# Designs tried in a protein design run: designed miniproteins, single chains, continued (2). Part 11

Each design is a single chain, and the fold is of that chain. pLDDT is the mean over its residues in the fold that is shown.

## One batch from the design tools (miniprotein)

Design m4353
Fold by ESMFold2-Fast:
Structure m4353 (fold): chain A 59 residues (1-59)
Amino acid sequence: SSLQQLQQQIQDLSRQTSQLQQQAADAKAKGDTKKYEQLQKQIQQLRDQINQLNFQISS
């Protein structure tokens, strides 16, 4: 079903977000400001996508 597809996509994006959060924490710990900023931007994009998909499920 389309609902199952949306739920799978949210799970995949959530997993990617967690991986990027770990990488961002590592970059911050190492003082790699450029990488930290890049990863935070990617994390925000994934969060926006997850929010959009959750909105579609709730509609």
Scores: mean pLDDT 88

Design m4354
Fold by ESMFold2-Fast:
Structure m4354 (fold): chain A 103 residues (1-103)
Amino acid sequence: SAQDTQFKINVLLISIGGSFVVVKQSARRRGDTELAEKFDKLIDKIQQIGKEKDPNKQAQLLQEVVDELKNILKEYPDMPSFVKQNVQAAIEDAEEAIELINK
């Protein structure tokens, strides 16, 4: 149902936000202030995406998040493996949310 689909999207958005908090906290502990600030902005962006009422706009904004996360993985190759795993999980969750929105 549409309600079940929206529930799944909301769970994925919460999961993405949780992954971003883990990355931000890890970056702050290592003194990676630039990376921490990027994820602070990504947390704000995911919260705005959760409030977006236009599904096409929501999917577009999630695609921008995916593209930014892929660029972060290239720009910060020396991130700890568990941090990279959180970034990769957020990419996968965002791509799944886009698929659900576009159905």
Scores: mean pLDDT 90

Design m4355
Fold by ESMFold2-Fast:
Structure m4355 (fold): chain A 81 residues (1-81)
Amino acid sequence: MPTLEEQDRARLEEALADVPEADKATLIDWVLSRQARSPRALLAENNGDVDAAADALLADPNAPPVLDKERAKRIIEALSA
């Protein structure tokens, strides 16, 4: 059985399928390394508001420079299903 991390990786691969491979790898590895402030936690902290959760993800000082609001929203939505 795949782990939660493996399932999350698969969801992110699908959600970011149109993103260039190097940028996609950077985004996925960064998102999965977020121990305390996961995308699910950000969505919960923002009362299910995907736009606000995406803005919080973008505000992370460790966010890679290839992260934009549309990609942040896709990440939040993919991991919140």
Scores: mean pLDDT 77

Design m4356
Fold by ESMFold2-Fast:
Structure m4356 (fold): chain A 101 residues (1-101)
Amino acid sequence: MKEEARKRADELTKQAIELVKKAIEYLKNGDYEKAVELFRKAAGLFQEAARYYIESGDEEKAKLFEEASRLFVEMAEYAENGDRDKAIELAKKAIELLEKV
């Protein structure tokens, strides 16, 4: 059970990070609508990953991914308002947080 939950969390995390990278490229190209869609999708995947980390007993990682999910929701809001620089700033902060494992 614990190993399966952790594996699923890691898979969801990898998928979410790839979506974030694509969203940043859309922001750089001025495609805010697609960036918003991808940031919101990534936030959902991070929320699922956090639940699986809780099941695995990794409460510290669960907390980190809940925080990341919240940051990606904020990024989507800034992108919706056309605030590219703030959206990219928050995306970099979230990636830095996730790189800490």
Scores: mean pLDDT 80

Design m4357
Fold by ESMFold2-Fast:
Structure m4357 (fold): chain A 89 residues (1-89)
Amino acid sequence: MREKMLEILRERLREELLEKAKELEDKYPLVKEDPEGVVDDIIEAVVALVLEDEETLRRIAEKYGEDLVELARELGFPALARALEEVLK
């Protein structure tokens, strides 16, 4: 995997996800409490999924629970939502 490609992906996803997550803050209290932290953790979870870093993925999934699974689906990341749901089981 190319390290610089993952860094660019993280920066681009951060901007787009922050805007989309703010639209959902009334439905997901975790976003209203810490929108930047939630977005950063979603980006880390996407990177962890690509790098097969199960430890990081599990830690993020356990921090937010099922609310993050549903948020990931609404943000357009069904593969991430499935992975988060799997590590919570």
Scores: mean pLDDT 79

Design m4358
Fold by ESMFold2-Fast:
Structure m4358 (fold): chain A 57 residues (1-57)
Amino acid sequence: SLEEAFRIFDKNNDGTISIKDIGLVIASGNLDLIEMADINKDGGITEEDVQILISRF
């Protein structure tokens, strides 16, 4: 669900998804979370994926 996705990506638990949260996902090395952040499924996380994620919440 969108609520669960928000909770997963809100890594600093401040109630907002920011570029810092996405940076923490990448830095964690958690491949499952990195795969979920790759919204356009091009095999990498780009600024385009970050913009799509932020625009959904």
Scores: mean pLDDT 66

Design m4359
Fold by ESMFold2-Fast:
Structure m4359 (fold): chain A 70 residues (1-70)
Amino acid sequence: ADAELREIILEAVRYLREGREEEARELLKQAIEKWGADRVERVLVELYLEGEISAEEANRLGRLMRELGY
């Protein structure tokens, strides 16, 4: 279910807000390994469109995914 993935992405956003970028990166890596990059990207876009995350936060997470080779 995407509910668990949504919670993990929101936790990564919380880490980014706290300046804990390496912890956010590790959570994203674990999410991609468990659910795949395409599903993670879809949920990220859904959270942005729903107003749960900002454009800056979505862009920062997208950059971390790119750094991980996705």
Scores: mean pLDDT 86

Design m4360
Fold by ESMFold2-Fast:
Structure m4360 (fold): chain A 77 residues (1-77)
Amino acid sequence: SLQEVQKRLAKLQARRAILEGAVFVHERMIARLESRGDSPANQQKIAQLRREVERLREEIRKLDEEIARLEAEIAAL
């Protein structure tokens, strides 16, 4: 039903917002570490955080595709 599709869309949008918040926090952590100087330990932590941001952005891309499909289904009704 339309109501069930709308509820699913709202849940995906809420999850997307949470993941975007996580990306924001990780990017701030990277900026903070970059400002502390160029040590091997800092570079290793920055590399780990950048990989985590890449993983989160991949998850957001998948959610965006699912959201777009559901929005198209609603528009076609």
Scores: mean pLDDT 88

Design m4361
Fold by ESMFold2-Fast:
Structure m4361 (fold): chain A 88 residues (1-88)
Amino acid sequence: MSKEMVEELQKLAEELEKEAKETGKYEEVRRRLAIEAVERSIELLKKVGGPKELIESYEVMLEKLKEGVSPEEAVEIAKKLPEEAVKE
């Protein structure tokens, strides 16, 4: 993980805490930030030519987050997809 990625994640965490304090909508803000983080991860993976199976896994995670699934459940769904794809 590059220093820029760590700095971006720190800024997102600070923005989440600030918005949660101002709005009292912590879970809504957290979900929005999770969607944004996953979208950025997909863009980065596509730019560096990352594994197709990993990109597909993140795309499914993004779809589930947009459907209102929790970030934790979306991660668990995504984890199962690479295991099935890599078994070849």
Scores: mean pLDDT 69

Design m4362
Fold by ESMFold2-Fast:
Structure m4362 (fold): chain A 79 residues (1-79)
Amino acid sequence: KKEELERLVEGAKRAAEMIAAGEEGAEIASQYLVQEMRKLGYPELAELAERLAEAARAGDRETAERLYKQMVELVEKEA
């Protein structure tokens, strides 16, 4: 449970860093997180990850960083 949330947060951090760096694959990485979060029963995190994928497609670094911070806060609140 805690291990799963930690892994998802690490994935979100990596995706946000990829968006900030303009690296290819950030959108795909974010979509993978959406699927994993839904599979594990975290629909609120999945919604944020879906927005992260949109930010990746738009190259919106500021929104991506904000979304990652929201994911961290949500995980901290649910822990």
Scores: mean pLDDT 81

Design m4363
Fold by ESMFold2-Fast:
Structure m4363 (fold): chain A 94 residues (1-94)
Amino acid sequence: SLAELLRSLSREEVMAVLPEEVRRLLALARQAAESGSLTPEQRREALRAVFALTDPERYREVVDELSEAFGLPRSTVQRLAMETKGVSRAAISR
């Protein structure tokens, strides 16, 4: 569902309302959702971007969806989710 959601968002909508950092992170997440076969580093950046845009209280649900969508172990996705706290705080503090 997240991959479909990211594909349905227009570039116009992203550019109109989001800070530059969030727009860049969303673009990486969209690329990952569309291709499904990015390098491990690109997948990690895309996952980090998706989690930065997702409600923290829903991380467990999002972890399961992303694990299935990208073919990554749940533990790897969980580790990336924890790292997004730093990314989100950086985006907010700007």
Scores: mean pLDDT 51

Design m4364
Fold by ESMFold2-Fast:
Structure m4364 (fold): chain A 91 residues (1-91)
Amino acid sequence: SMEIAKEAIREAADRLIEAADKVPDDIESGIARISAGVMITMADRSPKEDPKTLLQDSISLLEILSKSPDPVIAEAAQESIKKLRETLEKL
């Protein structure tokens, strides 16, 4: 359902914000926070009626973050990708 998709994306965004709070690098933490904000905006103001497409778009954004040179951010992104893929399979 759309509610399940939005909740999963919000949890992924919260994980990125928690990771960013642990990162002293202003650029890397900034990118993570901006990305979390984009995900929250996508969930709250989604122009898409399909929850699967919303989850896929969020996974695509997280795939970029999973390549972060900061291991805390990369790990948080990888965990979030795994959880969003699990949510996608249940829809």
Scores: mean pLDDT 83

Design m4365
Fold by ESMFold2-Fast:
Structure m4365 (fold): chain A 75 residues (1-75)
Amino acid sequence: MEEIEELLRRAQEHAALGVQALRAGDRQLAAQHFLQAADDLEETSRLLRKLGLDDQADASLRMAEEARRLAEEAA
């Protein structure tokens, strides 16, 4: 539980930093932060699936895919 909470908190922090970097015009830094958020969300999905929470795991994976898309658009 604490590991999942930490990963979600870190993903949220990276997403916020990515948005801040975009506002500052630093597209490369924004892409890096969005990729870190995606990695944390993918790990969250794996842990949720291990716990049998498949619907929550799928939701986390979709959020990770969105973060990766934002990273590609920022780059």
Scores: mean pLDDT 87

Design m4366
Fold by ESMFold2-Fast:
Structure m4366 (fold): chain A 112 residues (1-112)
Amino acid sequence: SLPLTEEQLRAAAEAIARDLGAELVSFEVNDDGTVKVTVRAPTLEQARAAALTLAILAYQMGFDKAIATGVAEDGSTVTAEVRKDDSLENIRALVAEAQRAMEAAKAGRPLP
């Protein structure tokens, strides 16, 4: 994969959050290579899906550390932390959790 820039990560984060029914509240990349992102969503499972997906994306893009926080309308929060030196087994577990959260988020959405 081609390395993406901070600007490209921000744009991808905004698009992914929107596609998952969340909004990007804050995004920062610190001088120590840490990505911090906060998303807001109607439900905790939408917030979890967005936070986990963005943390995994930052990891795939080669950032040293990613901290993604999801906030639901009821005030409940979820935080995902991924490090560059995390085991492949741990990353696979986080990907599986993100997929389950996305399925739960879709099941919990009001049908039109």
Scores: mean pLDDT 79

Design m4367
Fold by ESMFold2-Fast:
Structure m4367 (fold): chain A 70 residues (1-70)
Amino acid sequence: SPPPLSEKEQKLLEIQGQGYQLVQAGAPKEKLIELAAKIYLLNQGKEILEEIARETGVSVEEIRKAAKKL
């Protein structure tokens, strides 16, 4: 069995689930940027940032700027 998820990992999965659902529903760009920034703050790393940008359709630069405001 896989190891149990940490509180941080559980929050990340919850936010990612909400983010992907909003992308599929055609949510406004501002909401996608906010969610991408929250995901980035929970999981810091270049590869993760680029993956979040790809999944949300938000630019890496917009994610970084939004994360600084949170």
Scores: mean pLDDT 71

Design m4368
Fold by ESMFold2-Fast:
Structure m4368 (fold): chain A 64 residues (1-64)
Amino acid sequence: AAARAEAQARLDAIAEAGEKTSDPLEFVRKAAEIFGAPVSDAEELEVRGWDPAAGDYRLEVRPV
């Protein structure tokens, strides 16, 4: 519960930062930093909802 609330707050902060930067690569890099997933400019990071077993959001990296 607490982990989900903190993850949601981080996701909201990333969304707010993305609105202000207008650079999608910086937005993706910020998301990767917060969630710990490596990304490249040839990949897209997607949040796949909440995973109760992991206690965090599921992330998926896919080619752009």
Scores: mean pLDDT 55

Design m4369
Fold by ESMFold2-Fast:
Structure m4369 (fold): chain A 94 residues (1-94)
Amino acid sequence: SLIDEVAELLAQWGNGGLSLAQIQELLDRLSERVSPEDYALITNILMLALDRSPDGVVSEAQLRATLEAALAQDPERTTRLVEKLLEVLREMLS
């Protein structure tokens, strides 16, 4: 699924997990590549995932769970964000 692929790519950015510092670096790079509205949404998703991570490192599983929760709340907006993130993350990791 698109969520599984985005969660995997996000985890790969952090070598298997995302610390606060890695999230901040990722968000800085995304700020030039996504709309302000998409930036706000992904920032909220990543910060929520971090808050739910007891060791301060967001796992691929926690990223997937948080993206699935966002999809349940706003399916259309979250699907569009996930599609854009998939495009942008593939470019950033290549």
Scores: mean pLDDT 84

Design m4370
Fold by ESMFold2-Fast:
Structure m4370 (fold): chain A 68 residues (1-68)
Amino acid sequence: MEALELGRRALELGRRARETGDLEVARRAMRLGSEGIRLGRREGDEEAVRLASEGAELAGLGAQRALA
């Protein structure tokens, strides 16, 4: 479950990034999210894509907070 694992990790880090406003954590979450989306789409794993997308979105919000 490579894509799903990436999605779960992206979501965890994305939530942390949003909570803390840590730009480095946000960058890591966005990277994992992008990888999870790419692999999930290749494998047809919609749940992995959903989790990775949510993680990337939260990471983006965390990055915006860090830069504010």
Scores: mean pLDDT 84

Design m4371
Fold by ESMFold2-Fast:
Formats: C-alpha cells, structure tokens, sequence
Structure m4371 (fold): chain A 86 residues (1-86)
C-alpha cells in the first residue's frame, strides 16, 4: 500500500539522519539540541524547547508529531512511522 511504502521511506530517511547527526544507529543514543540545530535550524527549537538532550527514539517521535502538525493530511503516514519506531 502507498501509505505503508511512504512510512517505510520516512523511517529509512530517519535512520540516515540518525547516522548523520550522531554517527551511530543506536536508537537509545542521546541527541543534543546543537546537533539538530546544525542540520535542521529553526526546527531544533520546536523539538527541543528546553534545549536538553533526548534519546534518538524520542527525537523521532517528536519530529513526526511536528510533521503531523505541519501536514495534517499526512498524519496517517506519520502515525504508521511512529508505530514502527515503537
């Protein structure tokens, strides 16, 4: 199904972003505000309002929730990605 394939594509993109930002594929690894700000700019402030590090898994969930807020028409796809992360 198209939504399933799009969700898998997003998950793969997140895995590549994880490696780019942290140098590892460990989803329990911490990601800092500074690492995200370097690549995503203003999105870092939306994802880290307290500017404290979080796990990569938590970052992925927050990013997908933000994406759902910005593109509610694609919420079902983002929800599928969140379910795959769990």
Amino acid sequence: EEDEKLAEGILEALEKLHLTLTGTNDKDALISFEDVELLLGSLASELFPDKKPITWKEFEIKLLELASKLRPEDKSIYDKVIEKIK
Scores: mean pLDDT 76

Design m4372
Fold by ESMFold2-Fast:
Structure m4372 (fold): chain A 92 residues (1-92)
Amino acid sequence: ADEAIKKAVEKAAEIMKEAKEKAEELRKAGDEKEAELVLLQAAVEAAEESIKILKEALEKAKDEKDKEKLKEAIKILEEEKKAAEEALEKLK
């Protein structure tokens, strides 16, 4: 569980780092709304990629404690993805 969660966090951090750099450039240009769109789109992508990693780990998990931990992490990420998608729709 911990190794899969670590991989998911690292993948999400990589996606968000690229998006934050682009968002800073947009903010410097005065494009505040575009900066927010870039960050929200990246948040959806980061959650989706992280959920994929955790679901693959859940299928291979044999320990009930690991399964429970992975299911909880997936549930949190699915809620975060939904919130980011709803924020994106409101911003359009």
Scores: mean pLDDT 84

Design m4373
Fold by ESMFold2-Fast:
Order: C-alpha cells, then structure tokens, then sequence
Structure m4373 (fold): chain A 91 residues (1-91)
C-alpha cells in the first residue's frame, strides 16, 4: 500500500542516518558511544520481535513490521562489524 511504502521509506532513511552516525563514531574511535548505539539497536530489535501487537495498534502492517525488523537486524550487524574493526585497530 502507499502508506506502507511511505513508512518503509521513513524507516530506511532513519536506519541510513544511524549507519552514517555509527561510521562517524568508528572514525573517531568512540568505542563507548558505539557500544551504547549497539545496545539501543538490540533493545529496539528485541522490542519489535517481542511486541508486534503493540506496533499493529500504532497502525503498522505486518509487512512494515517485518521490514523494520530486517532493517534493525542489518543495522545491528553493521554496528557490530564497525565496533570489532575499531577495537582491533586500537592495538
């Protein structure tokens, strides 16, 4: 639906913004903020996985909820990879 398309676009833009921020934190070597960002992403992913009914009450379709879950999982993996790369570079 057109509403689902708009919501998916907003989700994608937000996730891309977080990825850019994570990359900037990695370039600065800010391990503490990267860890906090990872924890927040993991909390958000867990919430979406455990509480889909609450998201449906907010008007999100199952398709949008699955898309959000997929995008959060990709973001988690992206931040985990950056965190490992920064930790390995610290010698």
Amino acid sequence: SSEDEKLKELIKEQIEGFKKKAQELAEKGDIELLKKLLEKVQEDLRYVEENPEELRKLGLSDEVIEYLKKQLKELEEFVQKLLKEVEEKKK
Scores: mean pLDDT 87

Design m4374
Fold by ESMFold2-Fast:
Structure m4374 (fold): chain A 80 residues (1-80)
Amino acid sequence: MSLIQKGIELKNLILNKRYDDAIALIKELGPQLPTVMTALQMELLSQGKEDEWAAISNAIAKNPELREVFLEQGATQRPV
């Protein structure tokens, strides 16, 4: 619904290793993906949940299929 709500859903899918569902959501988001990820990062950091953001970033970086979908939709910008 809202961009932040979609970001939270994507976070939960990635952290629970539901990568097929996460990939499907990323493809649905398409060009909105960078905005959603930025909103999620800002939300998590504002709440002091830097460990959750690090876990998401590490999961994306370490999973080739997930990383490729993020690069394709995010115009080559890698999550940090």
Scores: mean pLDDT 76

Design m4375
Fold by ESMFold2-Fast:
Structure m4375 (fold): chain A 82 residues (1-82)
Amino acid sequence: SRAEAEAARERGLELARQGRLEEAAEWFKTSGDLYAALGDPRAANAYRLAGEAYLALYKQTGDPRYLELAEEYFARAEAIRA
C-alpha cells in the first residue's frame, strides 16, 4: 500500500539521521519498490534517497561497490515515468 511505502521512507529517514546509512538505503529501496509496484511516481524520490545514502557510504568508506549502487538507484529514479 502507499501507507507502507511512506512508512518505509520515513524509517529510512530516521536511520539516515542516526548515521545508519546502509539500513537507511535498504528502507528507501523498499519504499521505492512498493511505490513502483503501485505505479506511483513517488518511487523516483525513494530511489533517489537510496542513491544518496549509497553515495554517502562511498564517501565514508571509499568502497566502489557503494558508488555502483548509488549510480543504479539514481538511474532507477530517472527511469520512473510521471
Scores: mean pLDDT 89

Design m4376
Fold by ESMFold2-Fast:
Structure m4376 (fold): chain A 69 residues (1-69)
Amino acid sequence: EEEKRLLLEAYRAYKKVTEEGKSFVDVMKEIREKYSKEEALKIAQYYGRMVRDPEVLEEAKKLLEEEEK
């Protein structure tokens, strides 16, 4: 449950960097203001997994599409 939420936030961060042209540093600043240091670290770890693994990226994309409905 918590993992799903953190994965969604990591995907939102990924979209801000890749689609909205924000820097990774600025996006991580926003996350650190909204989340605890531990949660922000987990979000950064999921972000890294999405960059390396297209299957993780597709799963996160599908989760966001489900939430936006």
Scores: mean pLDDT 77

Design m4377
Fold by ESMFold2-Fast:
Parts: C-alpha cells; sequence; structure tokens
Structure m4377 (fold): chain A 77 residues (1-77)
C-alpha cells in the first residue's frame, strides 16, 4: 500500500526532524526552534487529513503532535 508507506515515511522524517531540533537547542534561537516545531505540527495536521482511513497512523500522528506541543510549551518557559 503506497499510501500507507508514504504516511510511515513522512512520520519517520518528522520524528527525526523533531529529535534533531531538540538536540540543536544550543545552536539555534528559541524562536527558530519553535517556528520549526510549529511547521511540523501543520505538516502533521495535513497528513492526518490525508490518511484518515488509517486509524493507527492517525494515532501516531496525534501522539507526535502532542509531544511537539509539549516541547514548544517547555521552550516558551
Amino acid sequence: DEKKKLALEGLKRTEESFKELKERKDELSKEDIIKGLERGIEGLKKMKKEFSDYPEIIEKIEELIKEIKEEIEELKK
């Protein structure tokens, strides 16, 4: 299933980007990191709409959005 494969690849890339941004906190401004994380959430929301027929993918997307939102809140204070 090409659609499911694309969803898994997109999720993996987003997870890796999130980890990379978190590890680069000392290299980037807090504003730049937050902006990157917010773009990630928007991408995940779009993916959630496109892959609505795959409940397990939706659950993974929602969990990742939650983790990214928690990181943004920590970065704000």
Scores: mean pLDDT 79

Design m4378
Fold by ESMFold2-Fast:
Structure m4378 (fold): chain A 100 residues (1-100)
Amino acid sequence: SLEDRLREVQRRLDELWPDFRRIVNANPELRAALDKAVADTVVPEDDSVLEGLIRLYQAVIDTLKAQLPTLSPGDRSVVERYVQLTEELIKLLRELLRQR
């Protein structure tokens, strides 16, 4: 089901979160870029909460992709995995938005 797929992606993101958080905290330029991307993300007044979350996640992954070349190979693999899982999350959230 869509709900089971959402739970599985969230579970995998939660498992990856400690490593991802460590990498972001160890990379001040990455952290600053992410903080800026979140702060600069404008959600239109007519967007639903779900549409706003999709917009925010998209801004985060776009920023992570831009920063990938600056990371060590080990850190890059973790961040690439986080991006892949977040892209799957966005896809599932868009499916949820269409199904109501």
Scores: mean pLDDT 85

Design m4379
Fold by ESMFold2-Fast:
Structure m4379 (fold): chain A 74 residues (1-74)
Amino acid sequence: MEEEIKKAKEEIKKVENETGARIDSLRAQGDALAAKYAEIDPELAEQVRQNLADEGRKVSEEGYKKIKELEEKV
């Protein structure tokens, strides 16, 4: 049982790291696209930021759900 708890903690850390990396990647993409469109179409730049923020929230929620499932297994 102790070993199962340790393994679950390792998996939780892995999910946290992977989720964080994905969110960071989406933020970087959003910033780059928003900067690219800011001078051409500021409204499109804002929509791009909002769409990528929504994607980041989904990724965060999926990560949180996976962590919760792992916590329930211990």
Scores: mean pLDDT 78

Design m4380
Fold by ESMFold2-Fast:
Structure m4380 (fold): chain A 77 residues (1-77)
Amino acid sequence: MIRSTEKDIEKLKKKLKELKKKIEKAEKEGSPPQELLKLYTERLAILSTLISMGYEEYVPEAHEVQRRIQELVERLR
């Protein structure tokens, strides 16, 4: 059992949960697209890390986040 790897995964999952809550709050408060894009980009980075570690179950969520980022980018352009 590799405790450091498990701890890193738990830390990433915790950050993912915290970012999800921050995103939900920011969206409800009508935060600017720039702030939402920053939060979604951080969430995508964590999801990409988990996927690279073999957690392919996060691929659908990563696709959802990518679509949301694209929508926000299009609104800024």
Scores: mean pLDDT 79

Design m4381
Fold by ESMFold2-Fast:
Structure m4381 (fold): chain A 64 residues (1-64)
Amino acid sequence: MSLEEILEQVRKDVRERVQAFKSREEAALAGTKVLKDALDKYDFSQEEIDALSRAVAEAVREGL
């Protein structure tokens, strides 16, 4: 699976989880969980980890 496909899936997962929460703190925790699950499932380079972290942060912000 390509990095772009993984980033798209992670963004969707974060947005769906964030919609269930009203607080920014709960949204951030949900984003952290999605990030950890992705890191456990795939092997990433440092640049890919940085891209994934940015995608999660952006999706959390957009979901609020």
Scores: mean pLDDT 71

Design m4382
Fold by ESMFold2-Fast:
Structure m4382 (fold): chain A 62 residues (1-62)
Amino acid sequence: SAERAGRSATEALQASPGRGTREAAIGELVKAGGTREQAEAAVRAALDGDAERTARYIAESL
């Protein structure tokens, strides 16, 4: 579910917030059908620790 994905992504990006990890996450969301803007918003929310917002952006991207 998007909620579980959002929590998991937030925890992963908080643990490893490097540029390579962020670009990889953006690329996966875009490849899955999301826009780059939506993917960047999801990653930003995850880096801010906002699992709920991250889940919403993932749901809108996929």
Scores: mean pLDDT 74

Design m4383
Fold by ESMFold2-Fast:
Structure m4383 (fold): chain A 64 residues (1-64)
Amino acid sequence: VDAIAEELVRRFGYSREKARAIVEGAITLYRELGLELGRAFLEHSVGREAADLVVERLRELGVI
């Protein structure tokens, strides 16, 4: 998850604290709401590009 946060900082200019909160929030959304609703809420919060990055990295890590 730290690697995903660092990539959000680098590509989108988030602070480390905000980037980490985005990643942790994404995991919570997917756990509580499932794939479709979790992605919709994440896209609404951070935009499609950042949401796609977080989802792809979490899937690569086997978290979702």
Scores: mean pLDDT 78

Design m4384
Fold by ESMFold2-Fast:
Structure m4384 (fold): chain A 85 residues (1-85)
Amino acid sequence: DSIRRESELVNEVKERVRRLLEEQGVEFSDEDIASLAALAILLAEGELTEEDVRRSLSHLPEKKREAAVRAVLEVARELRRRREE
């Protein structure tokens, strides 16, 4: 909830997104991972919908897009659970 932890949260989310993508056998640049991390945070905050996330990733090839969407949704779910604790 603290703005002061935003940079730390972004780095944690980036690492989690990267690991979920690696588990799916897909590779992304650090820049792409940072964008996916931002999408996961915004989705968890309710600022974006799942449709907004899918539209933001429409530039990716199908396999990478589905992997990225899965990673973003999973991380957003984890972040929402943490906020409820």
Scores: mean pLDDT 79

Design m4385
Fold by ESMFold2-Fast:
Structure m4385 (fold): chain A 63 residues (1-63)
Amino acid sequence: SRLESSGWSPEQAEAILELLRERGVEAEREEDGTVAIAGEDATPENLAALREAARAAGARVAE
């Protein structure tokens, strides 16, 4: 599962990954700037952490 946001900058994606790493959540940066969590790791807690990290980085979140 993944969160997509149109127009995420490389800097926003890097900030999101760093915030997730600090929370102990593993995620991958896609070429389009999307940050993805693997389906097996896409728990409600990990998805909430991803949304919080996106908001903290100033990224727009679809959904």
Scores: mean pLDDT 66

Design m4386
Fold by ESMFold2-Fast:
Structure m4386 (fold): chain A 74 residues (1-74)
Amino acid sequence: AAAVKEANAAQGRKLGAPQEAIDFFTDPAKQEELKEQIKEELMKMGVPEEVAEEIARLNIEEGGAAANEAYEKY
């Protein structure tokens, strides 16, 4: 499966949230898994580990706008 499918699935969970998706985003363990997944994807695109970790953290904890601002500064 392409990285696009994985990203689409993650966004699908954020959009049109069934109860299972809400439970997913309120579970700290699943939020940590998502942060690690985003970090790995960014590192594969050439983003340094420390920057990728910060962007992944911001995306989950602060939202996409904060993550995009951090990415632009990289």
Scores: mean pLDDT 64

Design m4387
Fold by ESMFold2-Fast:
Structure m4387 (fold): chain A 73 residues (1-73)
Amino acid sequence: DIEKAKKILDDLAKKGLISKEQADKLYEEAKKKGLSVPEVITRAANEALKNGASPLEVSEGVAEALGIDLVKE
């Protein structure tokens, strides 16, 4: 599901959690190695944390990219 991986990486880069260069590098690696969507998410989350993003910012960015709404009711 390479298109889903691309969307997630682009969304995270748009939010500033990872750089566009990091997103492009991870996308190329996903294509070459056949990485699953969870593997791409894990790598992108790790890069975001290295960039100084909080765990909350990373989890919210990933959830939004996956279309998962955090219900608070």
Scores: mean pLDDT 76

Design m4388
Fold by ESMFold2-Fast:
Structure m4388 (fold): chain A 79 residues (1-79)
Amino acid sequence: MKYTIVLTAETEETAREALEKITEYLKSKGYLVDSRFDGRTARIDYEVDSEEEGVEITKEIQKIAKETGAMVALPMARE
């Protein structure tokens, strides 16, 4: 299953730090598809094999974002 998340932060530096930590986590698991940085926002596309993995990955992404001071929208499932 493919997912897209958007993160937002108060500053570009915070958004970049959150993006770097989240993409490193996803790369370590082999799930990262693509990422785009756009000022105070970033978009991350990732693919997981199951819905259970998707839930766990989403929770970890939200935790990393919160620890860096960013917020993430709920992931949109893709085809």
Scores: mean pLDDT 78

